# Designed miniproteins, single chains, continued (4), part 95

Each design is a single chain, and the fold is of that chain. pLDDT is the mean over its residues in the fold that is shown.

## One batch from the design tools (miniprotein)

Design m15496
Fold by ESMFold2-Fast:
Structure m15496 (fold): chain A 55 residues (1-55)
Amino acid sequence: TLEELKEKVRAIDFSNPEEKRRVGEEVERAIREHKLSADEQMEIYELAAEVEKAA
C-alpha cells in the first residue's frame, strides 16, 4: 500500500546502500506499474527526495 511504501522510505538506513536501493526499486516499480494514483506518485517522489537529501 501507499502507507507501507512511505514507511519504508522514511525508515531507510541511508548508511546501508543495499536497503536504500531495494526500497527505491520497489517504490519505482509500483509507480511504473500504475499501482499508485498521480497524487500518491507525487507524494512518494517528494518523500524519497526529502529523505535522501536529509541523509
Scores: mean pLDDT 72

Design m15497
Fold by ESMFold2-Fast:
Structure m15497 (fold): chain A 90 residues (1-90)
Amino acid sequence: SREELKAKIEELEKEIEELKKKLKEALEKGKLEEALKITEELLKLLDELIELLRELLKIAPKEEVPELIGRLLDALGDKLDLERLKKELK
C-alpha cells in the first residue's frame, strides 16, 4: 500500500542519516577501513531507497510528485558521491 511504502521510505531515510553521521565520525578520526564498510552499507540502503521511491512515484497523486522527484534526485546524488568516496577509500 502507499502508506506502507511511505513508512518503509521514512525508516530507510532515518537509517541513512544515522549511518552518514557515523561515516563522518569515522572519516574525521582517520578510520578509513571503518569508513569503507559504512560507505558500502550506505550504498546498499540508498539502492533500496531509490527502488521504493520509484515504486511510490508510480502510485502517487500528482500533488506529491514534485516532492518525491526531489527525494529521488537527492538519493541518486548521494549514491554518486558515495560511489566516488568508495573508490578513494580503496
Scores: mean pLDDT 89

Design m15498
Fold by ESMFold2-Fast:
Order: C-alpha cells, then sequence, then structure tokens
Structure m15498 (fold): chain A 69 residues (1-69)
C-alpha cells in the first residue's frame, strides 16, 4: 500500500520538523522555529487523516513563537 507508506513517511517528517522547531525555540531562535513549523504544517496538510497530536504540538509551538515576539 503505497499511500499508507507515504502517510507514515510524511507523519515521521512532520514529527521531525516539530522536534527541530522545539529545539530552535529552546535555543531562542524564533525565526528558525517558525520555518520548521511551516514545513511541518505543509506536510500535515498533505495528509487525509493527520495525527491530531502532531497538530496540537504545532499549535502549542506556534503559540510559543508568538509569545517570544
Amino acid sequence: MKEEIENEVKEALAAMYIYLARQALERGDVDEAREWLEKAKQILDELSTPNPALRKEIEELEKRVEEAR
């Protein structure tokens, strides 16, 4: 099932970008964190059934980015 494999790979990539965004915020690099979050959002938008936990993490990190302005 190619579609199933593609969804798993995309979820893994989104999780990786979320991790990188969190690391960037930990270092105080708000601009880098924003870039990683945009990449993660783009990938999740390509999924028909995105993981709600990943979407929630993106929302939490976006809030932290806004608060860091």
Scores: mean pLDDT 77

Design m15499
Fold by ESMFold2-Fast:
Structure m15499 (fold): chain A 80 residues (1-80)
Amino acid sequence: MDEELEKLAKEIRELNEKIKEAEKKGDIQTLQELKKRVEEVAKRARELVEKDPRNARAWVILDEAERLGKRAEEAIKKLE
């Protein structure tokens, strides 16, 4: 199993839970920090997709990271 893909998938799950909690608390600073972390995961997933476009797991992680980044951005805008 690709350890990097498993690590990225775990990071996305952890970031998703942290973003939900920060959104509930109205913590804009934490949401901004979490958005940056999500963008780093998305960048890593994009690099994996570019190296192997047939890597279905990398595409799933990229899609999840992009959706989560958008959610964090929308939460920040709603709290401003």
Scores: mean pLDDT 83

Design m15500
Fold by ESMFold2-Fast:
Structure m15500 (fold): chain A 78 residues (1-78)
Amino acid sequence: SLMEKAERLREEAEKLPAGSRERARLLVQAAVLALQAGDVEKALELAERALEEARRGGDERSVAHAEAVRAQAEAAAA
């Protein structure tokens, strides 16, 4: 399922160093999959974590992607 894939990506991200670009990227991908699965709450949680990791690492692309997914999840929650 999409949520099983999202959880796998989250677990893989946790094995990577805090602030790494790869950790932020996997969390963004997990958030997108959670959104596709309709789990808006989990998508917001994952997108916020991705944003924190991207900001810590200074990766502007990951920051933009995390903010975009968070905005999509916020819209879906309305």
Scores: mean pLDDT 85

Design m15501
Fold by ESMFold2-Fast:
Structure m15501 (fold): chain A 65 residues (1-65)
Amino acid sequence: GAMADAAAEARVRAAIRHFLEAQNPPTSEEEKARIDAEVDRFVANGRKALPHTREGLAASRAAAA
């Protein structure tokens, strides 16, 4: 349902944000906004191709194991 979809999206958002912050930790409000925009972009694109997202695919494989 919608709640399960929201939880899955939140995990994907957290994983993408964590990856981006690990590469370039935000040091300003502008950089934080840029990271948030990138996360939103990846999630929007991922809704059409989520199985191709590395984190989403890895999570699916872990759940299947």
Scores: mean pLDDT 67

Design m15502
Fold by ESMFold2-Fast:
Structure m15502 (fold): chain A 96 residues (1-96)
Amino acid sequence: HMKVELKEPKPNPFKKSATITFTTTLPAPVDFEIRLYDENGNLLGIIATGTLEPGKENSVTIDGKTLDGKELPPGKYYVEVLAGGVKSNKVEITLE
């Protein structure tokens, strides 16, 4: 069973930046995107992209902005990784 597992962001809550860490059982490098949702489950945008490394922890630093430069107001959000057609669990993150 192919999966992507997203760990709790640190620090949480955060003011300037947080690191998110995820692992995968996918057998080959694939492109990933990290999606940001509001508390109501609305997709706000993509906050990071990259190439997933199999068999290792992958880490990405995020800030209070989406990749298209939209600033996020303080509040609660949910983060999800999509890689090779596989979605991770969603994790909560709070921006102060």
Scores: mean pLDDT 77

Design m15503
Fold by ESMFold2-Fast:
Structure m15503 (fold): chain A 65 residues (1-65)
Amino acid sequence: MKEKILELLKEEGPLTTAEIAERLGVTQATASRHLEELKEEGLVVRIGNRWMLSPAVAADYLLKK
């Protein structure tokens, strides 16, 4: 699930929790929990109401599937 979120943000750019939940077919609560975990890992950042890949992760070139 986390890998699908990373792939989605890579392809679609900054997205709200609701848009991520809709695209993945999960609840907003489920999407929010995974996004919080990814933020704690430093893989995503929140800008206002939208999420995007961390610049540090983009510079790595070695992302998880």
Scores: mean pLDDT 74

Design m15504
Fold by ESMFold2-Fast:
Structure m15504 (fold): chain A 63 residues (1-63)
Amino acid sequence: GTKVTLTAKKDVTLVGPRLIHLKKGEKVEGILLGVDEYGNLLVKLLSTGETVLVGPEDVEVEI
């Protein structure tokens, strides 16, 4: 996967084994693994090592 920085465009919740709440403008780093059947981004977070789903409309993706 490609290393990416996700910046929240609004208050959002990342869905994985646990819920991670991001406020607008908050950033997380991860590895982009792919997309699901609905076009959501599948990202492994570097901070937790956990994989989360995030809507592409909810975040800005920086490579």
Scores: mean pLDDT 81

Design m15505
Fold by ESMFold2-Fast:
Structure m15505 (fold): chain A 81 residues (1-81)
Amino acid sequence: MEELAKEAEEYLKKAKEGDTEALAKAAALAKQLFYDGKYEEAIKLYKGVIETIEKYLKDNEVAEENIKTLEEEIEKAKKKL
């Protein structure tokens, strides 16, 4: 748990500096948590990814589409709880 949280924080830090690939890796970790049955942890990480996009990457032309996709993944995870 601590290792995945730390890795996610490092990816989100890089994403705040404009690294969209690091943002994608953070989202992939959230998806992995979902498949592992860790739905609450997946929801928290998806929310962190959305917050990073809204604050630091809002000017990216795919930001709105990515936020929508992540919100849909959060709703899927909530249905599993």
Scores: mean pLDDT 76

Design m15506
Fold by ESMFold2-Fast:
Structure m15506 (fold): chain A 118 residues (1-118)
Amino acid sequence: AVTLTESGGGTVAEGGSVTLTPQVSGADFSRYALAWLRQRPGEPPQFVAVLSADGAARAYAPEVAGRFTISADHAAQTAYLEMRNLRVEDTATYYAQAIDVETGAVYYGAGVPLTVTA
């Protein structure tokens, strides 16, 4: 079974930085496109960022473009979402996704809460 183990949330001050890390186990890491979604209280889930399985292509939601960076370390089987210049509106639960490029199967992490204080 494919498992996503997420870490790196918590409480940070506005203008601060934090890195979220999903570790992928149970499969070849290079087979998975890696994405992040977030859900703010009372809102539907929102796309944040995606990294292609080969690591060559990245895409970001307009609200986070230039502030967030998605990357991967294939040897460590770890992806990273580096979040800089945090705003109070970045307060959300963040969910990692692994998308199997061969089967189309999607796997989700349990969610990482982040609170950004003024």
Scores: mean pLDDT 81

Design m15507
Fold by ESMFold2-Fast:
Structure m15507 (fold): chain A 66 residues (1-66)
Amino acid sequence: SMELQQQNQMSQIAGEAARRMVAAPSDEEAERIAEEAREEMLKAGVDEDFAESAVRTARRAAEAAR
């Protein structure tokens, strides 16, 4: 199971990324924000599969809010 610290970091990064993606003026900038979030999660020690899932969820939430 993922460590609680990594889970908290993943949630914070994903939430911030979703907010930034909603405000992004283009799909290209939203994609860049999503990639930055993925890299930050990996750097924080989040498993690649969990990071990908979290970024996908954030991306979908941002698209629904646009």
Scores: mean pLDDT 82

Design m15508
Fold by ESMFold2-Fast:
Structure m15508 (fold): chain A 66 residues (1-66)
Amino acid sequence: MDNVIIGTDAVSEVAAAVRLIGDILDGRKLEKIVTTLPFLPGVVKLAKEHNIPVVVAESREEAEAL
């Protein structure tokens, strides 16, 4: 779970962004971001800048299975 961030709403987007920044600063390897929101511009931009893949899931259950 430490290498996956799940965003499902606006609050989850902020939490995902904070975790992504924290993981980068702590030197943690982040393999992918999984989100149920089609548009997370801040998180998607930061992920692309750091070459981290972003996967869009249709539900939280699908996101947790990825």
Scores: mean pLDDT 63

Design m15509
Fold by ESMFold2-Fast:
Structure m15509 (fold): chain A 56 residues (1-56)
Amino acid sequence: LSEEQRETALRVITELLRAGEVTTDEILAAIKRATGVVPSDEELGELVREALERLA
């Protein structure tokens, strides 16, 4: 992901987590829709961790 795509992905993940329980597949689909790319499992793990930290 580019820095711009990473920031977009973080916003999307944060919005989904704030809305309620979501699956990994739902998060990946939303990121692909917003950025046009699918992050790696490692990148997704980092993004979800950062989004959860922002919500706490």
Scores: mean pLDDT 78

Design m15510
Fold by ESMFold2-Fast:
Order: structure tokens, then C-alpha cells, then sequence
Structure m15510 (fold): chain A 68 residues (1-68)
């Protein structure tokens, strides 16, 4: 159905957006580690990555439910 297709496209779009955000943060984390950046800043980024990974996991479970 068109409704199922719409939900699928929305979930895929959200998952891709989260993957992009995670990659950006992982690149920033690697940069900070190489440059000897603030431990506090490193911790903040690591926490944000964990939060986004949990969000991504939830959306992937929703996607899985639509696909059987």
C-alpha cells in the first residue's frame, strides 16, 4: 500500500540522517583524539554518539517490523 511505502521511505530517511550525524561525530572524535583535544569535549561527543546509536537501533527495529 502507499501508506506502507510512505512509512518505509520516512524510516529509511531518518535512519540515513542519523547515520550521517554519527559519522560526523565519529570524525570529530578522531580529530580531537589526534589533536589532544579536551577530555570533556571527547566525553560529550561519545555520549551523543551513544544516544544517536540507540535512536538508530529503535528505527531499525521499526523498519524490521515493516519487512517481517
Amino acid sequence: SSSTKQKLLELIGEILRLIGEILDLELELERLKKEGGSEEKIKEIEKKIKELEEEKKKLMEELKSLKF
Scores: mean pLDDT 84

Design m15511
Fold by ESMFold2-Fast:
Structure m15511 (fold): chain A 98 residues (1-98)
Amino acid sequence: MIRAAFALPLVDVDPEKGTATSLAVVIVDKDTDIEEAQRYAIELAEKAVKDSPFVKEILDIEVEVREHPLDPDKLIVSATVTAKVDPELVPPGLARRA
């Protein structure tokens, strides 16, 4: 079963590339359906980017599964979603300047 879940929305916004990235992390028991946990992590990360008015489409989704370093009976499932953004609509305070 899922024990904890959180999302970090818009951890990287790059108007030169026209992209924004969000991360979601889900902590589950080792005997959990990993495909269900991965799907849930993806949905959390996708929601974080789609809730932004300047997001156009999702470009890439990366999912990783790793063992919890402090609890051997748990796994950490992380999803990173990269989305295309409209650079003219990105607030200046969120844009990374290279």
Scores: mean pLDDT 75

Design m15512
Fold by ESMFold2-Fast:
Structure m15512 (fold): chain A 55 residues (1-55)
Amino acid sequence: SLLELLEKALDALKKGDFDLANEYLKKIGGDPIKNKEEAEIYLEMLEEAIKILKD
């Protein structure tokens, strides 16, 4: 499901595993994380998206 993929992407990103995070993001049609600044933005976006989907 979308929610499960977002949660797995967030978990990978929190662990600093950008390659794994990008694999999950690719499955949902997301853009790849290219640098640390984009990783920080994605972390906040993924947390917000998961929160919205659970509400």
Scores: mean pLDDT 82

Design m15513
Fold by ESMFold2-Fast:
Structure m15513 (fold): chain A 94 residues (1-94)
Amino acid sequence: GSLNIYFDILIADAAAELAAQGASQEEIDRVVALMKELADKALKLYKEGKSPKEIKKKLVEEVDKLDVSEREKTVLLGFVHGLSLFLELQELAE
């Protein structure tokens, strides 16, 4: 249903933030791809029985290990926070 709408909003917000900071289109495209990958990993961990809080911790650690700029890391960490809040809300709604 509406899952893609929230995801698209978070991605669009992050892309706009990078663009406002003067990021190239190539950098924006890379960050968008990484956000999609992080969301897929979060859903996989959730299906494996990990709590939203455990998923958040693992995704933060994964972002920290990425070979990307500090600007890209900041945007990705913001996305991870948004994604984690979404997963907590989804768990409560189940």
Scores: mean pLDDT 79

Design m15514
Fold by ESMFold2-Fast:
Structure m15514 (fold): chain A 56 residues (1-56)
Amino acid sequence: SAAEIAAAKERLRAAVRARLLAQGVPAEEAEAMAEAAVRALAKNPDLLIRVAQGAV
């Protein structure tokens, strides 16, 4: 569903951003990288949902 995909995108973005910040990546760069990761995975919604479930 659209709601499930939207929730998965937010979850993945937050998880990737948090991990990058923990590794010392600057906030602006971490946000850009998280957005790029979400966009790449959004090409396969089923994979996006699965990855997001594993991230949280």
Scores: mean pLDDT 79

Design m15515
Fold by ESMFold2-Fast:
Structure m15515 (fold): chain A 65 residues (1-65)
Amino acid sequence: MLDIELAEGLIYIVGSVLGVDVEIRREGETLVVTLRGKDPAATEEAARLIEKIGKDMGVEVRVEF
């Protein structure tokens, strides 16, 4: 499942670029992404971009805070 591994990599890059801490765990075929940031606007933008990555790649993503 190359798509899931690529999605994980892209999600970590989004967190790094926006200064948001990212933790990823797999629940079956779902990526559960926990976001922690001190800037609410950056954290919201990270969540939106991560959801878009999931949709564009056909990978199920659930964002938690």
Scores: mean pLDDT 82

Design m15516
Fold by ESMFold2-Fast:
Structure m15516 (fold): chain A 60 residues (1-60)
Amino acid sequence: SAEIQKEIEKRYFEKMKEITEKLEADLKEAGSDIEKRMELRTQYGKELAEEKKKLEEEAE
């Protein structure tokens, strides 16, 4: 049980890290392009919200 909780947390952190790393790379490529940055941040926010909600529902 403790092992399962640790696994869930680890997978969540891995997904968050991967999503964040991709955003950072894409933002560097976009530079000062505000429109592109907004699109990337919107997608990032949606993915984070989905993963966080899933984690909170499964962990609780």
Scores: mean pLDDT 79

Design m15517
Fold by ESMFold2-Fast:
Structure m15517 (fold): chain A 78 residues (1-78)
Amino acid sequence: MKKLTKEEVEKAVDERRPIVYKDSKTGEEKLLVPVGFFKTKDGKWYVVAYDAETGEFVKENGKPKLIDVDKDEFYEAP
């Protein structure tokens, strides 16, 4: 499974291409459909995505989760 760069993740958002997300804290892998890309003024990059299994936004505290591209890992879907 190929690890994606930030630029490849941004391209996957633009194409709505499924990607595998790996949580850095739990090690859990999820198939996601990325739908949003957010850059902050301090240079951090975040992704908002649907869980491909449920069709629901990946959530944190009941809100769409901003997934930090530097903290967590993304991989090309098989």
Scores: mean pLDDT 79

Design m15518
Fold by ESMFold2-Fast:
Structure m15518 (fold): chain A 90 residues (1-90)
Amino acid sequence: ISDQLTPQELADAVEGARGAAENAMKALEEGDIRTATIYSVAAALLLVAASKDPRYEEALRHLKEGMRKLDEGDVEGAIEHFRRAAEALR
């Protein structure tokens, strides 16, 4: 298998993903769907590199569901899923 992250790169990716998920949640609470979408995509991209850990797979699942809820217009559902993603990365 090609590339694995170093422990430092993994820690940085996880911390970045958590922060992005928290920012996506806050943007939605403020009514900024565009900014929330940008942060949710950034969080998902960071976690794709880390997704072989079961904890990170759970966070990635919640990010994907949150993005799906945004596409459906369910802002409250999106906020809950982004919150769960951030919690899973703690």
Scores: mean pLDDT 79

Design m15519
Fold by ESMFold2-Fast:
Structure m15519 (fold): chain A 93 residues (1-93)
Amino acid sequence: ARALALLGGLFAILAGLVALKSPKALAKAIAAALLGIGAVFEAEVLGRAREAGRLAVAAGEVAVEAGVIGGNPLAVALGAAAVALGVAALAAA
């Protein structure tokens, strides 16, 4: 559960960073990266797999939106992976 949430958070951070290429998606890209950092913090520092999973889902959803707005299919794919990993973390917690 915690490892899945950590991976989800990391994928959301990567999706947010990739989405930064588009000025239109800047705010959502930054939000996705910050939420992903929150997921990593909850998983690794606080050991809260469920909270980390929720943040990974939220981060991944924002990253998908940023990727769609920016026309960046890699950001969409990474954000979708973050959502899937976050959902799996919640199911395992």
Scores: mean pLDDT 78

Design m15520
Fold by ESMFold2-Fast:
Structure m15520 (fold): chain A 80 residues (1-80)
Amino acid sequence: AEELRKKGIRALREGNYDEAIEYFKKAVEESKDAETYRLLGSAYLAKGKYDEAIEWFKKALELDPEDLSARYLLEVAEKK
């Protein structure tokens, strides 16, 4: 899961959003944690897939209601 998250973050940094989404989807299958859900949401947000981003940010907040980054990103996605 950690290695897949690192690959996804690198893909996001390089603007390869579809590749990032695929890595984060695989990471979610290995590790169903708030950080991985938030990263997947961020990849969808970067691609302009706001509805999908909202779903993953909500899942992240279900696991960690105190995730300020997920709360902020959810608000950004909902205003699009």
Scores: mean pLDDT 83

Design m15521
Fold by ESMFold2-Fast:
Structure m15521 (fold): chain A 58 residues (1-58)
Amino acid sequence: DVKQVAQLLQSFGYSAETAQREAAAILAYYDKDGDGTLNADEFATLKAELQKLQQQLQ
């Protein structure tokens, strides 16, 4: 859900405010079911993408 996405963004250095705003946009983009939530598969995809971005910075 949006809180879990926001927590992931915060772990990558985003502020709570920015993380909440971006989490809502990311949820809308990845929510292929249109129900306003991320299922386990969609959440795993987002997590993998964030990990790839972090790896490029180190």
Scores: mean pLDDT 71

Design m15522
Fold by ESMFold2-Fast:
Structure m15522 (fold): chain A 57 residues (1-57)
Amino acid sequence: SLDEIVEIIREINRYLIEKGVDSKKTNQILMEARNLLLKGASKEEVREWVEEKVKEL
């Protein structure tokens, strides 16, 4: 549901802030994460993807 996507995106945003990711990169990651969720990716898949993206920074 949209409410689930909103909650997941809020959790990812908090994670990125805690990791000190800059605002531009944070925005890009959040947009891509939202698109993955809309395409039916699981919360777990998106979380792993985000963690890998942070390691690439």
Scores: mean pLDDT 86

Design m15523
Fold by ESMFold2-Fast:
Structure m15523 (fold): chain A 63 residues (1-63)
Amino acid sequence: MEEQDRAAEVARKAAEKAGLSPEDIEETVQRARDPSGVEGVRNAAAHAAKQLGDEELAKEAAS
């Protein structure tokens, strides 16, 4: 799979777990699909997953 697709999926899961609004979830996914922003979004998603105590999601975001 493309890295952008993986980043988008992880970003959506992290945003949902963080309790973001549907609009904010969509915005996060859109940023994850932007090639120039992919690394930043991955790092943000990994950080959010660790804050929620979800080590599995954090590893998925980093991969």
Scores: mean pLDDT 65

Design m15524
Fold by ESMFold2-Fast:
Structure m15524 (fold): chain A 89 residues (1-89)
Amino acid sequence: SRAEVDRMVADFEATLLAIAEDPRISPEEARGIFAGWLAHIATLPPEEQRELLERLIEVARRIRARTTDPAAAAVLDEVIARLEARLAA
């Protein structure tokens, strides 16, 4: 549903902001969190996956543009690349 997609987008944005801003979250922990997100997305219906992936890419690009820490920036670049690869099939 649209409400479920909207909630997932909001939860993802909060997660990426934490990765970008919280120095207690290591790059390894961030990768683990994102792997969980990818696993969950894979369980959704294909139509919801496409809409969700498009919106998650927009969110990730916006947060990446504001990220100055090199380690966090590298994780966000990896996140964007993996989401784009999923969307491209």
Scores: mean pLDDT 84

Design m15525
Fold by ESMFold2-Fast:
Structure m15525 (fold): chain A 74 residues (1-74)
Amino acid sequence: MKDEYIKKVQDEAKKKAEELKKQGVDDKEAIDKAVKDALSSTSLPGEEIAPEDVPELFKEARDAAEKAAKDAIK
């Protein structure tokens, strides 16, 4: 499910950003690394996604992850 994937990426980005912030990492670096790590570690939904939908899904997940990471470290 597309929304489930986005939710998982958001949750991972939030968790990672909070961990990096607690370790004293700069806010921008914490956000950038958390988003990148969340996207790379979260598997696509178990069902095959049409290739044409993948870029849109990644864009939505990235944008949501960036917002979640920023909110987590404030």
Scores: mean pLDDT 74

Design m15526
Fold by ESMFold2-Fast:
Structure m15526 (fold): chain A 94 residues (1-94)
Amino acid sequence: DLENLEFPGLSREEAEELYRLAREAEANPEDEEVQREALERAARAAARAGAIDEASLERAAKELGVELDPEKSLEERAAELARKQLEVAREKKK
């Protein structure tokens, strides 16, 4: 039930767009641009919903070996982490 999914700060249209992008990413696992856009939007949504906090974000960044801009918002740092995770995964595959 989509009604049971809470995304504080997102409109119904924004939530529908995220699901569309997630489905497109599942259908096109080799499309790096679609994968990146879907993950960045999902990361921002998760940060707004409180599913990502400062401690979890810092831990993930340290584990990945990357630095995030401390002057950016939680949403922006979550999106930056997602982007860097994709770049690291891409380099390991190439």
Scores: mean pLDDT 70

Design m15527
Fold by ESMFold2-Fast:
Structure m15527 (fold): chain A 104 residues (1-104)
Amino acid sequence: ELDYELDLGVIDVATAVARVTLKKDPEGAREFLLRQIAKLANISVEEVEEMVALPDEEFDRRAKELGWPPHLVAALRALKAGDLETAIDHLRRAWVEQLEEKYK
């Protein structure tokens, strides 16, 4: 229980840092989000950039083939659209879902 609460606190701090970075340095926030999505998806940043460059239909097909969780897909869709605030919100949800799987 305590370890879960501590890990959740780390997610909340990371989310707050991402939101503050977005306010001051949107490009730095985008780079941070790309790196975090790559880590969560267990692929390279270059592979995430390739997915961002895909047309929406091809992106949806490839994300489904890779079995990506819904909030991870939603985070990258928001990032593709330039909506970094929504991308941060979905990434936080993806992190929480991964944490919940760890503490089943």
Scores: mean pLDDT 80

Design m15528
Fold by ESMFold2-Fast:
Structure m15528 (fold): chain A 83 residues (1-83)
Amino acid sequence: MAEELLKKGKEAEKNGDFKTAADYWLKAVIEYAKQGDFEKSAEAAENAARAYKLGAETDPSLQPLYEDAKNVAEYLKKLAELA
């Protein structure tokens, strides 16, 4: 369930594992999008982007993933407004 993925993402972030947190939130993005819940999907994508941004401070390879997740979040917000 998407809610389990959100909880796992928060747990990983609490432990400072931002890449793992973002990976869980990206899985939640897909699950919510499949349900047509673009509002929650966008929220999960914003959380993934934030996690990648924080992770990029110690691992610069995460910077492109932050930018991709940010763009996905903006796109999903537009879909939520249309629904």
Scores: mean pLDDT 83

Design m15529
Fold by ESMFold2-Fast:
Structure m15529 (fold): chain A 74 residues (1-74)
Amino acid sequence: GSSLSAKINQATEESAKEAEELAKRVAEEGLRSGDMEGALQRFLEEGKKQTPEKAKMAEMAAKVARELLEEILK
């Protein structure tokens, strides 16, 4: 449908998928290097260089990446 609700839901779904994809990449880099905090810091710094929307995305992805790392380390 072309409803406003459908468009908003699609944008939210896409943002969630992007954040999850970014979180996986950051978690993989942290595990590969053994420097999880360094990987998270570099990711957040890169996000800050982009648009405000990208900065918010980076913060959300960093939270998800931390949760993934905690789960993997169990």
Scores: mean pLDDT 71

Design m15530
Fold by ESMFold2-Fast:
Structure m15530 (fold): chain A 80 residues (1-80)
Amino acid sequence: DLSEEERRTLVELREKKAPDKERLETVLEILRRRGEPADVIEEIEALLNKDESLPATKYAAAAIYAAGLFEEAEVALRRA
């Protein structure tokens, strides 16, 4: 389950219609806190460094989904 802090941060980003880059940066920070594998973290970082509007890859989306971030994973999958 998402912590109250994680849930609140994601809700705030959704309400503000934050850019994909800002949402992915927040997801990356959550995944780092949870101890996700380094290769997953590196793939999300690579996406962030290419273009502010670049969608997540299917691999990154699967990791986001596994972390319980279902809405963010769905957004990534729709754009991949």
Scores: mean pLDDT 62

Design m15531
Fold by ESMFold2-Fast:
Formats: structure tokens, C-alpha cells, sequence
Structure m15531 (fold): chain A 65 residues (1-65)
């Protein structure tokens, strides 16, 4: 359950940042796209910057496969 919500948040964040850019994307937009509350997003990631760092870390690992 928790892992599924976290993965949805990361996927929604990645897609919205790709579409609108970092400055055009809010945590509230990410929460709505992921089908969760803003408070749930903040439980996994305390800031938008923390979300972006996690996305970059996963992307770098995938490129090294």
C-alpha cells in the first residue's frame, strides 16, 4: 500500500515536471494527479526539491543498467 502510493507520487511528479516544468508544477498538482492528498505527498517527500532529487537518483540508476 505505502510503496504503491509512493510510486504513484513519483510517476505523477515526473510526468507533470516533464509537461509543465519544475516551476510550473506544485505539490498540490502532483497530489491531485497521483490521486492522493497533499498531506500524503508530504509524508513521503517533505519538499518538491526532495521529490526531484529522488526522480534524478532513480533516472541515473536506470541509465547505468
Amino acid sequence: ELQEKRDRILEAARKLIEEKGFDGTSLEDIAKAAGVTLEEVLRFFPSKEALVQEIKARENIEKLK
Scores: mean pLDDT 76

Design m15532
Fold by ESMFold2-Fast:
Structure m15532 (fold): chain A 57 residues (1-57)
Amino acid sequence: SKEEAKKYFELGKEYFNKGKYEEAIEYYRKALSLDPDNEEIKKNLMEAVDKYEELKK
């Protein structure tokens, strides 16, 4: 549901703000699976992926 998507999206943002990008990606992907047309979730997911990949290099 969109309500569950919002909960996972908020959780993803919390982990992102803590620099825990891998966990943020997991929650953003879960949110997007529940609300696949949500461009805000997609944008935040892409940003978290970029941050995570930067840390690996």
Scores: mean pLDDT 86

